# Designed miniproteins, single chains, continued (3): the designs that were tried, part 48

Each design is a single chain, and the fold is of that chain. pLDDT is the mean over its residues in the fold that is shown.

## One batch from the design tools (miniprotein)

Design m9740
Fold by ESMFold2-Fast:
Structure m9740 (fold): chain A 93 residues (1-93)
Amino acid sequence: AEEAARLALEGAKLAIKEAKDLKAINLAIAAALQAIGALFLVEKGGSREEAARDALAAGELAKEAGELAGNEEAVELGERAIELAREALEEAG
């Protein structure tokens, strides 16, 4: 969950940098907030399942933001975050 959240946050940062419209910016901000929430849960020893779900949501939002911003690296980071978050969810459930 931690690695997935960190990758989603980096993807969100790249999407914001290249974003030309408010929709892409809003999705990237939403991705960053979900990623920060997941990292907070990991740091405080909260629910692993909740952290993995938040990281998954962050990755999906970062991928969508990257697609709208036209940033391929942001899309790739979002996809990696999704894969790692799904693996973490399977291990937690």
Scores: mean pLDDT 83

Design m9741
Fold by ESMFold2-Fast:
Structure m9741 (fold): chain A 69 residues (1-69)
Amino acid sequence: MTPEEKLKQARELVNEGNELFNLGKYDEALDKYQQAEEIRVEVLGTYHPSLADTGVQWLKVAVNKVFPK
């Protein structure tokens, strides 16, 4: 599939995780973020700037947003 389609799939998972984080479902949210990261890693040979947002950076940002300290 195209990198753009893969990015959208991963971002969808991140959005679901983000909503779960807002609901206080941290464990489920983390699982969604983990799946998004695996999709990103699975896309071999494709490096898109926006793809980084769907990886560990998103996971770290989400954690920091919920626990800013």
Scores: mean pLDDT 64

Design m9742
Fold by ESMFold2-Fast:
Structure m9742 (fold): chain A 87 residues (1-87)
Amino acid sequence: SSSVQHTIQIIQQGIQMTQQSVDTAISIAQNSDDFDRSSIHAGMVLSQQPLTDSQIDDMMKQLQKQYPSLSDDQVQDIQTGVQQIVS
């Protein structure tokens, strides 16, 4: 829960990243030793603006495939945070 909260906070800070940064962050996180680092990288990636709902959905699916330890609730929280920022 704290990791998801940190991810949402990073997203709320509005760090813009390209689609290429999404793949890079996922790749870095794939070799990460802990969930906090992975969720922070994911949050930074997902804070890119503007993003379509389809792009956000695809990014979240890729993230969950890389980190199956992420619950549906955690994925929803991150996605909701992104949507709130881009709205």
Scores: mean pLDDT 53

Design m9743
Fold by ESMFold2-Fast:
Structure m9743 (fold): chain A 80 residues (1-80)
Amino acid sequence: MAKEAAEKAAEAAEKGGVKAPPVGETPMEQALAAGIASGLTRIQASVYELSGDEEKAKISREGAEEAEEYARKAEEAAKE
């Protein structure tokens, strides 16, 4: 279900130090929200790397990887 995957992507993004956008009502909105969450978390990881905060950068990278996985699942669920 796209909603479940989007909620997991949001959780991963929040672990990575970003506030995830609201999970939408439609599968397409849910897939978009998951994609935005993963993208924001990846940007946050890069910001921490540039600032020299290696521990926060690691956490944000792990959150981005997890959010990207769930974003792919949300997109697949929205298309099927």
Scores: mean pLDDT 82

Design m9744
Fold by ESMFold2-Fast:
Structure m9744 (fold): chain A 58 residues (1-58)
Amino acid sequence: MYVFVRVTLTGPLDEDAIRSLGGSVVRRLPDGAIVRVPEDKVDDLAALPFVKSVRYVV
């Protein structure tokens, strides 16, 4: 299953790293992005060095 998450960034966004997890950037925000990612990859996404926090979009 795919989920939408809001990612807050600590550095420049690496879209290739997100694509390697099977995800995609849906929308850029001033402090982050909305990302569509496989649910089982959310923890891997949060572990990326440029990611400060991940929150599910409700």
Scores: mean pLDDT 82

Design m9745
Fold by ESMFold2-Fast:
Structure m9745 (fold): chain A 79 residues (1-79)
Amino acid sequence: SSFTSVEEAKRAIELDPNNAEAWSNLGALLFKEGRLDEAVEAYKQAIELDPNYAEAWNNLAAALENLGREDEAEEVRLK
């Protein structure tokens, strides 16, 4: 299930750091707040835990594009 706040998502991660969904939800909440660098790191952590997490890969590419990190976004899209 999705969390509604950055703090809620961070608490879930403290309780279970290997929860890829919690990291992806944290990334999405940070993205909504315009905290794009932090969103990128949260999505990378979700992907490290679950490399087949298609939504996290797509959202990582979108966050990188919004940061103007086009070369990194293209690299991610090749996965």
Scores: mean pLDDT 83

Design m9746
Fold by ESMFold2-Fast:
Structure m9746 (fold): chain A 76 residues (1-76)
Amino acid sequence: SKEEEEKKKKEEEQKKISRMIGLVLRIVGILVDAELQGAPQEVIDKLRKLRDKALDAFKKGDLDEVEKYLEEAEKL
């Protein structure tokens, strides 16, 4: 029924939002850890840009872009 399809879509959207929030928080955690460890300013600046890009991707609902920015942050 349409009601079951609508419920599934809402559950999938909520799972996607929760996953994106978790990924953004991981990027923020990497940035905070880098700042606390006294990482080079160039690394901090790159992490801040990746955080901002991840937040923009999150606002657009682009999970793949959020995942990409986390991978880039983890490589720094």
Scores: mean pLDDT 85

Design m9747
Fold by ESMFold2-Fast:
Structure m9747 (fold): chain A 75 residues (1-75)
Amino acid sequence: MSEKELEAEVLDSLGRMYYAIGLLYESKGDLEAAIESLRKSIALFEEALAIAPSPETQANLEEAKAKLAEVEAKL
């Protein structure tokens, strides 16, 4: 594994963590905190994809964008 590949994997993992935090805030009714966490998730997935293409990270990005739109519609 190259340093570039490791960096992309770490960014994807952080993106997934912020996605999960966003879902937790949504479940608690804290929609503003959910939106903030989902935006951080999206930015991390976009950074990971800029470093290394990944079908899994692309799917994670699309899911995070869809969830952000859903949560924003509830605000």
Scores: mean pLDDT 88

Design m9748
Fold by ESMFold2-Fast:
Structure m9748 (fold): chain A 117 residues (1-117)
Amino acid sequence: MSEEELRKEISEAMVDMILSVGKIGSENFSKSLNKDSANEIIKTTEEFIKSLEEYAKKVKDKEMKEKLEELVKKIEEKRKAFKEAVDNNDKEKASKSFLEIGEALAEAYRLKSEDEL
């Protein structure tokens, strides 16, 4: 499989993750954050992390591999912050952490969109 094909595969995984997180987030905030809906967001984020780790193993380009590993670390840190905010019933911090997860996903997408070099 070519590097270009692998880039397309991860981009599709990112779109699916953004849609899943958006759906869960909307339902979660509309119904008040509870442990079950928070666990769904955490689970979906964990599944995305696993997909990124699997993709990183296939990538031969060192720079792309390092960027993917850094992204995995950033998302994991934001996922932890989200969980802590939910445990403290801090809706503002939970919303911020959720948005930061979304920003990390958007950053990964931008790296593959080839916006003006």
Scores: mean pLDDT 65

Design m9749
Fold by ESMFold2-Fast:
Structure m9749 (fold): chain A 79 residues (1-79)
Amino acid sequence: MSLEELRELVEREAERMQALLRSLGASEETIALWREAHRLALEAEEARRAGDEERAAALAARAEALLAEVRERVLAALA
């Protein structure tokens, strides 16, 4: 699988996830946080593939923090 093919698959899954979050009542702000986390995760993977382990780790940590925020907001909306 090429990087381009991987990006296409990831983008399709991102569209599905955004639709799911919206169907669960997530706000546009929460969806925007998820999009930012997704972008950072893709940049982390690109950095890892380029051999920049320090940058990959930093980007992955930022993505994880945003995903935790999205999780808390979705759970709060469902409570």
Scores: mean pLDDT 80

Design m9751
Fold by ESMFold2-Fast:
Structure m9751 (fold): chain A 103 residues (1-103)
Amino acid sequence: SAAAKQALEAYNEGLKLLKQGKYEEAVEYFEKAIELNPEFSPAYTLLGIAYYLLGKREEAIEAFEKALEINPENELARTLLELVRKGLSVEEFEELLKKLIKD
C-alpha cells in the first residue's frame, strides 16, 4: 500500500538521521513510520535506540517492549532491552551501535 511505502521511507530517513547523531529528528521520522504502519516492529526498535541516546530510558524500554509485542522474534529489540535494563551506559550503547549500524 501507499502507506506501507511511506512508512518505510520515513523509517529509512530516521535511520539516516540516527547514523548522523540527529536523535531528536530521528524520533520524529520513526514516530511518522509508526503512525503510517502501527505494526512496524523495526521502527519501534530504532525509536527505542533514539530515545536511549537522548537519555529517555523509560521511553526506550516502552518502545523495545512494543517492538517485541508486535514481533516476539525481534532479536535486536530483545538484546537492547536486556542491556538497557541491566544498566548499559549511553556511551557503551553508542559504541555498540557503531558496530551494529554502520554507515
Scores: mean pLDDT 88

Design m9752
Fold by ESMFold2-Fast:
Structure m9752 (fold): chain A 76 residues (1-76)
Amino acid sequence: MRPITGGMLGRGIGIALEKLEEARKKGLSEEEVIEEVARKLKEEFGLSEEQARELAELAYKFAKGILELDEEVAAR
């Protein structure tokens, strides 16, 4: 089992942002986005299924927060 690094989280956030953009256009659910991010992280970093899913959930949360912050800044 490999420890999760900041670089892995950053990559996960990038993937989550890309998948959230697709979800907006294609009507994907939150669970489908998290699952896709977890799959890519598992393939790219050789993480366990549990680690990949936990990292994907965290990355999704940060990506969502980034989009919400961007909307708030644009409204000011």
Scores: mean pLDDT 76

Design m9753
Fold by ESMFold2-Fast:
Structure m9753 (fold): chain A 106 residues (1-106)
Amino acid sequence: TVERVRELVARALAHLARAREAVRAGDGEAAVRHVLEALGAAHAAVNEVPEPSPATLAAYEALVDAALAAIEAARAGDTEAALTAIAAAEAALRALGAAAVADAEA
């Protein structure tokens, strides 16, 4: 449902915000956990769409790439790289939300 997609995207965005706070606090383990939880919520949002569009799939792929970069940087203790990757993940997640909502309304 459209409401469920919006809820799951909001949950994923909240986890990316927690990941950013963890990175700033020097807590790489918490940052990785929150990025993985954001990916889980985003994956659930895609699964709410029976026939995801190429735009939804492309946005999800971009989110996965950014999330993996954020995990690698957080594990390495590279604060600037981790924050940059989290920002890219947030942008991809917003694009995913817009595309998945459009798919769910069709």
Scores: mean pLDDT 90

Design m9754
Fold by ESMFold2-Fast:
Structure m9754 (fold): chain A 55 residues (1-55)
Amino acid sequence: MARIEQLEREARELIDRANELLRTRGPEAQEEVSRLAQQAVALTREAERLREELE
């Protein structure tokens, strides 16, 4: 319930924001959307790395 869940929550929030921007602002937000999505992927990968350490 510590670091891993926090990272996964942050990643989800970034993806949700990216999707909201795309819905609200459309194609003009794509650069920002891509950046947010990439950050979310990085956080998810870090969470996966930490999970492997616990296994």
Scores: mean pLDDT 79

Design m9755
Fold by ESMFold2-Fast:
Structure m9755 (fold): chain A 63 residues (1-63)
Amino acid sequence: MSPESRERYRELVERGSDALHAGDLETAARYYEEAARVLESDDPDSPEAERYRRAARTLRELA
């Protein structure tokens, strides 16, 4: 993964966590999905991307 992509996914995860702490589950889910897409662009079978996709799905179920 490029340093730029790595920084982007970190930013997305941070923004997702901020949204989660604010109680905005829908926004948190969207950021985690974007983070997963960044990871998948480097490795389509990324276990970390799968974790973020599962987290996003759970957040949508709670929203």
Scores: mean pLDDT 83

Design m9756
Fold by ESMFold2-Fast:
Structure m9756 (fold): chain A 60 residues (1-60)
Amino acid sequence: QQEELAREVFEHVRRAQEALAAGDRERAREYIRRAAEAAARLMEAAGGPPLSLEGVEEAV
């Protein structure tokens, strides 16, 4: 289970890197967000603390 979720995170990161290399920053941000969501799921599955993005809104 955790290995499958980790692969999903890496896949989204890879696609984000490809988008950045192509100059499509908006598409890259979308993939980064999806990777963060998959990482949050991975943390919950591993019994770790939930990922919180509330404080990040102030940093923008």
Scores: mean pLDDT 71

Design m9757
Fold by ESMFold2-Fast:
Structure m9757 (fold): chain A 67 residues (1-67)
Amino acid sequence: SEYLEQAFETMKELTEKVQSGSLTEQQGRDLVKKAGENAEKAGYDGKKAYEELTRLVNKALEELRRA
């Protein structure tokens, strides 16, 4: 599914931006939302990917909240 591939790519981008310190809080929220939407469109075709995306989304938001 192209949505599954897009979901993985979006989460990779989010993770890299967080780790490099190039992410603003607003950009983080936008990427988290985009990743969530793509994961939802992928449905259970990518159950494992959806679970990983949810975990990374929550982690990224927590880190941004603390920054």
Scores: mean pLDDT 67

Design m9758
Fold by ESMFold2-Fast:
Structure m9758 (fold): chain A 89 residues (1-89)
Amino acid sequence: HMAEKFLKLAAEAYEIYIKTGDPLALQLAVAFHELARALRNGDKEKAIELAKQLIEVAEFVKKHSKNPEVRKLADEAIKLAKETIKELE
């Protein structure tokens, strides 16, 4: 269930990247996709690690991106990553 949410966010981030060329959108897309993979594989330790990394990436994106769509994805990333850590711990 949670993996599907991250895959959807990865697709949205890739669409923004293709449309805008924004490398911060690509960074979010990669982070979402890797976390979804770890969740789908049942790798709890790796999923927690990647969720923490996603929070760091998303906070960086919020600080440096001028694109409101990318900043909104970063906000959603932080929220869902925190929920994922809580669910797995």
Scores: mean pLDDT 87

Design m9759
Fold by ESMFold2-Fast:
Structure m9759 (fold): chain A 89 residues (1-89)
Amino acid sequence: MKELVEKLSVEAQAIVVRTLINLQKAKTDEEIKKILEESFKKVRELGEDINLVAEYLRLALENMYEEGRITKEQLEKALKYIDELVEKE
């Protein structure tokens, strides 16, 4: 975790933190998808490494699930959308 954070720009780190906060509050699949789509658009606009951001999000979401901050269903849906968004050019 720490090593991945050190590889991201301050702007990318801010996007990730905001995304995680919003995902924790999301109640529907549509909200999860919208949050992740907006996050990845901002990352792409910054010219940041999409794969590094995706890996950080995956690790952080898994930790949030282990801490009971999100449900298993929220985790699985978020991970699937992250994979789909990484595959989009």
Scores: mean pLDDT 79

Design m9760
Fold by ESMFold2-Fast:
Structure m9760 (fold): chain A 71 residues (1-71)
Amino acid sequence: VREALRAVAEALREDPEFAEVGEAILEELERGLGVEEMIERLEKTNPFAATVVRQVVQGLEEGRAARAAAA
């Protein structure tokens, strides 16, 4: 999960319009907190970044469930 979040955050930083969102996510990753705590903190400072993190986490959970169903 953290690796996927880092990749998404770095990609967002390459876009000037989303650089702040990417930076916010990277800052929370560097704190070493759990994903739920990151989302709570981001909701207070950058709600859009919190939404991005939730979407990535949900996508990973859906992918894991689909893979388990295929096994």
Scores: mean pLDDT 72

Design m9761
Fold by ESMFold2-Fast:
Structure m9761 (fold): chain A 78 residues (1-78)
Amino acid sequence: MIDGEVVEVVAAASDGKSTILVERVRVPGKGYEYIVVARAETKEELDEAISVFKDKKLELLYEGVDEDGRYVAVYRIL
């Protein structure tokens, strides 16, 4: 799990196929970080959802499949 406290959701988008949340997280001793949590029914839809951040440097923190069979990816914005 990402170590930190979610301070606010700064952006959210959902189209029924994918969901993106951008969270501002307070990390003890480091200040604030921005975390992207993306979910989609297919890997291709997940990759398309993340493509909106192509101008940002993203660090992959976690990638997997949730209990509903959705693809999940969690990134830190650098």
Scores: mean pLDDT 73

Design m9762
Fold by ESMFold2-Fast:
Structure m9762 (fold): chain A 64 residues (1-64)
Amino acid sequence: NEEALEKAAELLKEKLGLSEEEARKAAITLHQSFSAEQAAQLLVRVGKLSEEDAREIAELLEKA
């Protein structure tokens, strides 16, 4: 689901301050290489996002 992946990238751009290109690469990597749970944990631990924001992004990646 391309639309879910694009929404995840937009949130990564907004929440992490990434460029559009960086956010797209991050979304693709998280979608392809990690489970939703692993992606959420990385976003909290490495990305310093709130658990709420991390879960929202991980849910979008799971729908992609």
Scores: mean pLDDT 83

Design m9763
Fold by ESMFold2-Fast:
Structure m9763 (fold): chain A 89 residues (1-89)
Amino acid sequence: NAMEEASKKVRELLLEASRAFDAGDYETAIRKLEEAKRLVEENELDPLDASVMLIAASTLLAVARSKGYPEELIKALEELRDTLAKKLA
């Protein structure tokens, strides 16, 4: 259904973003994170999937901060994390 498809797409975007910034492609990483945030805002997500994605986004954010990645990437990760947290509230 639409909810399951949205959850799957958000997970795929998080994996793509992770690969992109590991490759130093911060523009692609930010774009993928912003697309993921939009899907989270526009769709209902399975609560378990949303919880797993929140953990993933929080982990990526911690890695980005520890490695000193660009502020725009850190901001995109923070916004996605906060949006996922609100869906679980």
Scores: mean pLDDT 84

Design m9764
Fold by ESMFold2-Fast:
Structure m9764 (fold): chain A 75 residues (1-75)
Amino acid sequence: MSQEEFDLEVEIALVTIAATVAIKSPNPEARKLGEKALEKVDEADRYLREGNFSKARELIKEARELVKKAIEVDK
């Protein structure tokens, strides 16, 4: 596995954990954002498996922004 592939797999795992926490929130807006983040992570994993690291990175960035928003609205 390349360093880039490994780094992207680690990012996917971390975002998945954060999004999973968000979907367990009592706040419905935080849950919705967490669900959207999981969808982006799922799509990123598919592109990573296809060797499209650029698209995978873009989707991981989008998922991270959704998780950040979920944390903000859960306060």
Scores: mean pLDDT 83

Design m9765
Fold by ESMFold2-Fast:
Structure m9765 (fold): chain A 64 residues (1-64)
Amino acid sequence: LSEELWKEVDEALADMYLALGDIAERQGRKEEAAFWYDKAAEIYEKAGNTELAEQARKRSEELR
């Protein structure tokens, strides 16, 4: 199977973690939001999307 298919799956998973972080942040659960943003960043990095990985890490750091 092509590497592109796995990249799309990883990005979809990271998008889900990013959404969970946004929901937690809106509810004032900053520690939980940071956790999800960290997870999103790890998966974006694995998928080769460095820009979104850096954005997710920055959001996590701003909550700490």
Scores: mean pLDDT 80

Design m9766
Fold by ESMFold2-Fast:
Structure m9766 (fold): chain A 61 residues (1-61)
Amino acid sequence: MVLSPEEFRESLERLIASMRAAGATKEQIINFLEWLAKELEKVNPELAKVAREMVEEVRAE
């Protein structure tokens, strides 16, 4: 399945909400997103950019 950057962003937003509901800390969520962005940069730079934008949004909370 080919995900658009918009669909990927929506999926990450749902995943982050699920992680928060499960008791994940802000730092744990940031660490996960930073790891994901680094992994994605090797295979899909557009999705890596979305993950990096989500890191900044979580930090701004």
Scores: mean pLDDT 81

Design m9767
Fold by ESMFold2-Fast:
Structure m9767 (fold): chain A 75 residues (1-75)
Amino acid sequence: SEAEGYIEKAEEYLEEAERLMAEGAPRSEILRQIALALKYANSALRKAKEAGDEELVKRAQELIERAKELAEELS
């Protein structure tokens, strides 16, 4: 589904952000990956809500929260 595709993209960008953090990459590069993860997670949330898929809604919300928590850890 569209929502699942967006969830996969959000997960990929979060994994890249975590990899960059482990490598000591510049904060701006890490935040760029987090911003992309948030973009796709929010798209997933919208599509999951339109489909009435409560499980996908929950997964998308969890991804949004993880991305926000990673951004706060960089502060």
Scores: mean pLDDT 89

Design m9768
Fold by ESMFold2-Fast:
Formats: structure tokens, sequence, C-alpha cells
Structure m9768 (fold): chain A 87 residues (1-87)
């Protein structure tokens, strides 16, 4: 599996976890997901650190909308662990 495919897998798993916890934000999370996917497709040389920054922006937006910074932090740590596997 390519690095790009691994990054897309982590992105989709993170978005699925967010939608599972906040189903009321599913449409907004899907819009953010598609935006990040488009960026990855346009930037095949995207680094893991650049990818992390994009996903953290999405997580911050969800935290601001829900007010649940602690729950978002848990999801961020799970995403970070997955990214550590694909250094």
Amino acid sequence: MSRREKLLEVLEETAEELKKRWPELAEEIDKMLERIKAYIEENPELSVDEFRTLVEIMLQEVAEKTGDYEAVREIREKMRRRLDEIE
C-alpha cells in the first residue's frame, strides 16, 4: 500500500470516528473530508507532518463546534498513533 493510501485510510478512520461520536455533524465532517482528500490528490508528495496539520485543522473545527475539546483530543491521539505506524 502506498503512503498516500495509508494517509487516506487514517483520514477516513478519523472522520468515521468523529461522525460516530457526533452524527449531527456528519455532513460537515464529510465536506471537510472531501476537501482534505482533494488536497492529497493534488499534492502526491504531501508529507506526514503536512497531513497531520490538515487533519488537526479539521479536529479543531469539530472541537469549536461541539465544545468537547477533551473528546477531540482522544481522537487526535488515536490518529497520531496511526500516523506513527507510517513514518
Scores: mean pLDDT 81

Design m9769
Fold by ESMFold2-Fast:
Structure m9769 (fold): chain A 75 residues (1-75)
Amino acid sequence: DEEKLKKAEELAAEAEKAIAAKDYEKAIELAEEIAKLFPGTRLEATALFAQAQAYEKMGDLEKAKEYLEKAREIL
């Protein structure tokens, strides 16, 4: 649990660097890794929401909607 949280923090830091570089594809990949570490949790929902936002920035509105709906289904 603590190990997974530390890994998620490291992945989040890399995602911030990717976003700063406007490398949204890499940010999406890193958020996907975070989501896989915490299935069924608010952290997974947050990561899916971040992926949706990145897809919007890339102009992929279909993927953005898909990931937003996935995030909303988690409870």
Scores: mean pLDDT 81

Design m9770
Fold by ESMFold2-Fast:
Structure m9770 (fold): chain A 60 residues (1-60)
Amino acid sequence: TEEEEIENITELMIEQAKKMLEAGVEKDEILEKIRETLESMGYSEEEIEEIVKKVEEALE
């Protein structure tokens, strides 16, 4: 389902963000790169905001 697809992409983005954080990339830069990636994949603004919020919470 679309819900499962959003959950799967959210988990992938969290894993990617954690790797970037471990590499010394700043949180704000990580979140911006995640937004750009999701935009390139064709996600809506609403979906991007939901995913980015979950990524940000996972990095705290």
Scores: mean pLDDT 81

Design m9771
Fold by ESMFold2-Fast:
Structure m9771 (fold): chain A 76 residues (1-76)
Amino acid sequence: MEKAVALTAVYIEAAALSIEGREELAELAVRVAEAAAQIEDEEEAVRIARETIDAAAAGDAERLERLLEEAERLAA
């Protein structure tokens, strides 16, 4: 499933961040992935997952926080 693959990639990125000692970013990425898993629209879930990987790789905590809010809104 495309959604499951995209979400798995977020968890891999979060694991890499945790290994590098960036625990706060890793935790934010995991929280976005958990919220995105509840999004019924597969295209939106995949988009959120891809943007989360980009934001996490860039170290952009503010963007991760905005993505979490968006994912929670889409999951409701």
Scores: mean pLDDT 86

Design m9772
Fold by ESMFold2-Fast:
Structure m9772 (fold): chain A 61 residues (1-61)
Amino acid sequence: SPEIQALEEEYRKRVNEVAKEMLERLEKTTDEEERNKIVLEAQKRLQEIHEEYQRRLAELE
């Protein structure tokens, strides 16, 4: 389905953007506590993106 393919592409793009932002922030950050915060924030965003993707996918079937 074109709608499902578009949704999957959007999901992959959003996941890749979060991963890229996380990696760029980690590359510039030497403080361990700040690095841990960056990872936790990225994990939370990825969870929210995944939950939204699952909800939208269920609507399209």
Scores: mean pLDDT 86

Design m9773
Fold by ESMFold2-Fast:
Structure m9773 (fold): chain A 56 residues (1-56)
Amino acid sequence: DEIKKKELEHAINIINSQPSKEEALELIDRMIQAAKLQKNTELLEELLKLRKEIEK
């Protein structure tokens, strides 16, 4: 669970640091793909929420 928290925190920080909305969405889509492959439903759910906020 520690690694899941660290991955989520790192993902959010990197996504929020992107200079453009397009780059943030591209990065989060890659992370969503990885979360699906890992079957990490908690990370996937948080990434999907963040994606919706950025996409607005």
Scores: mean pLDDT 76

Design m9774
Fold by ESMFold2-Fast:
Structure m9774 (fold): chain A 64 residues (1-64)
Amino acid sequence: MSDEEIAEKISKETGLSLETAKRIVEFVKENPVITVEDIEELAKELGVSVETVVKAVAIARKAL
């Protein structure tokens, strides 16, 4: 899958904007090891819940 296709899937499954989904895909690609603190900081940056970021990260990891 392309990064764009993964971002579209995240957007559809989580309700996040395509831009926010693309940011999460990029984050997962740049950070092969993701901690709870990383997820909390990303959620704060994006203005979304930790639970939403966890779901989006799981979708990205499964597709990458």
Scores: mean pLDDT 81

Design m9775
Fold by ESMFold2-Fast:
Structure m9775 (fold): chain A 65 residues (1-65)
Amino acid sequence: SEEEITKAGDRLSRAAEAGDAEAALAAAKELVEAGMPPEILEAIGDSAEEAGRKEIGKALKEAAK
């Protein structure tokens, strides 16, 4: 649901700000389970890596499978 995506997205944002790759992976998996297309999550991961957030980007790509 959109509410579940919003909550998981908020958790992901907080994890990314903290540099917590493990929390980011968990939140990203929740986003996929809530219905976020893995392709979008992978694109966000690519963007995070380009921004220098390589650990977060890797976690997002792993959650996308």
Scores: mean pLDDT 80

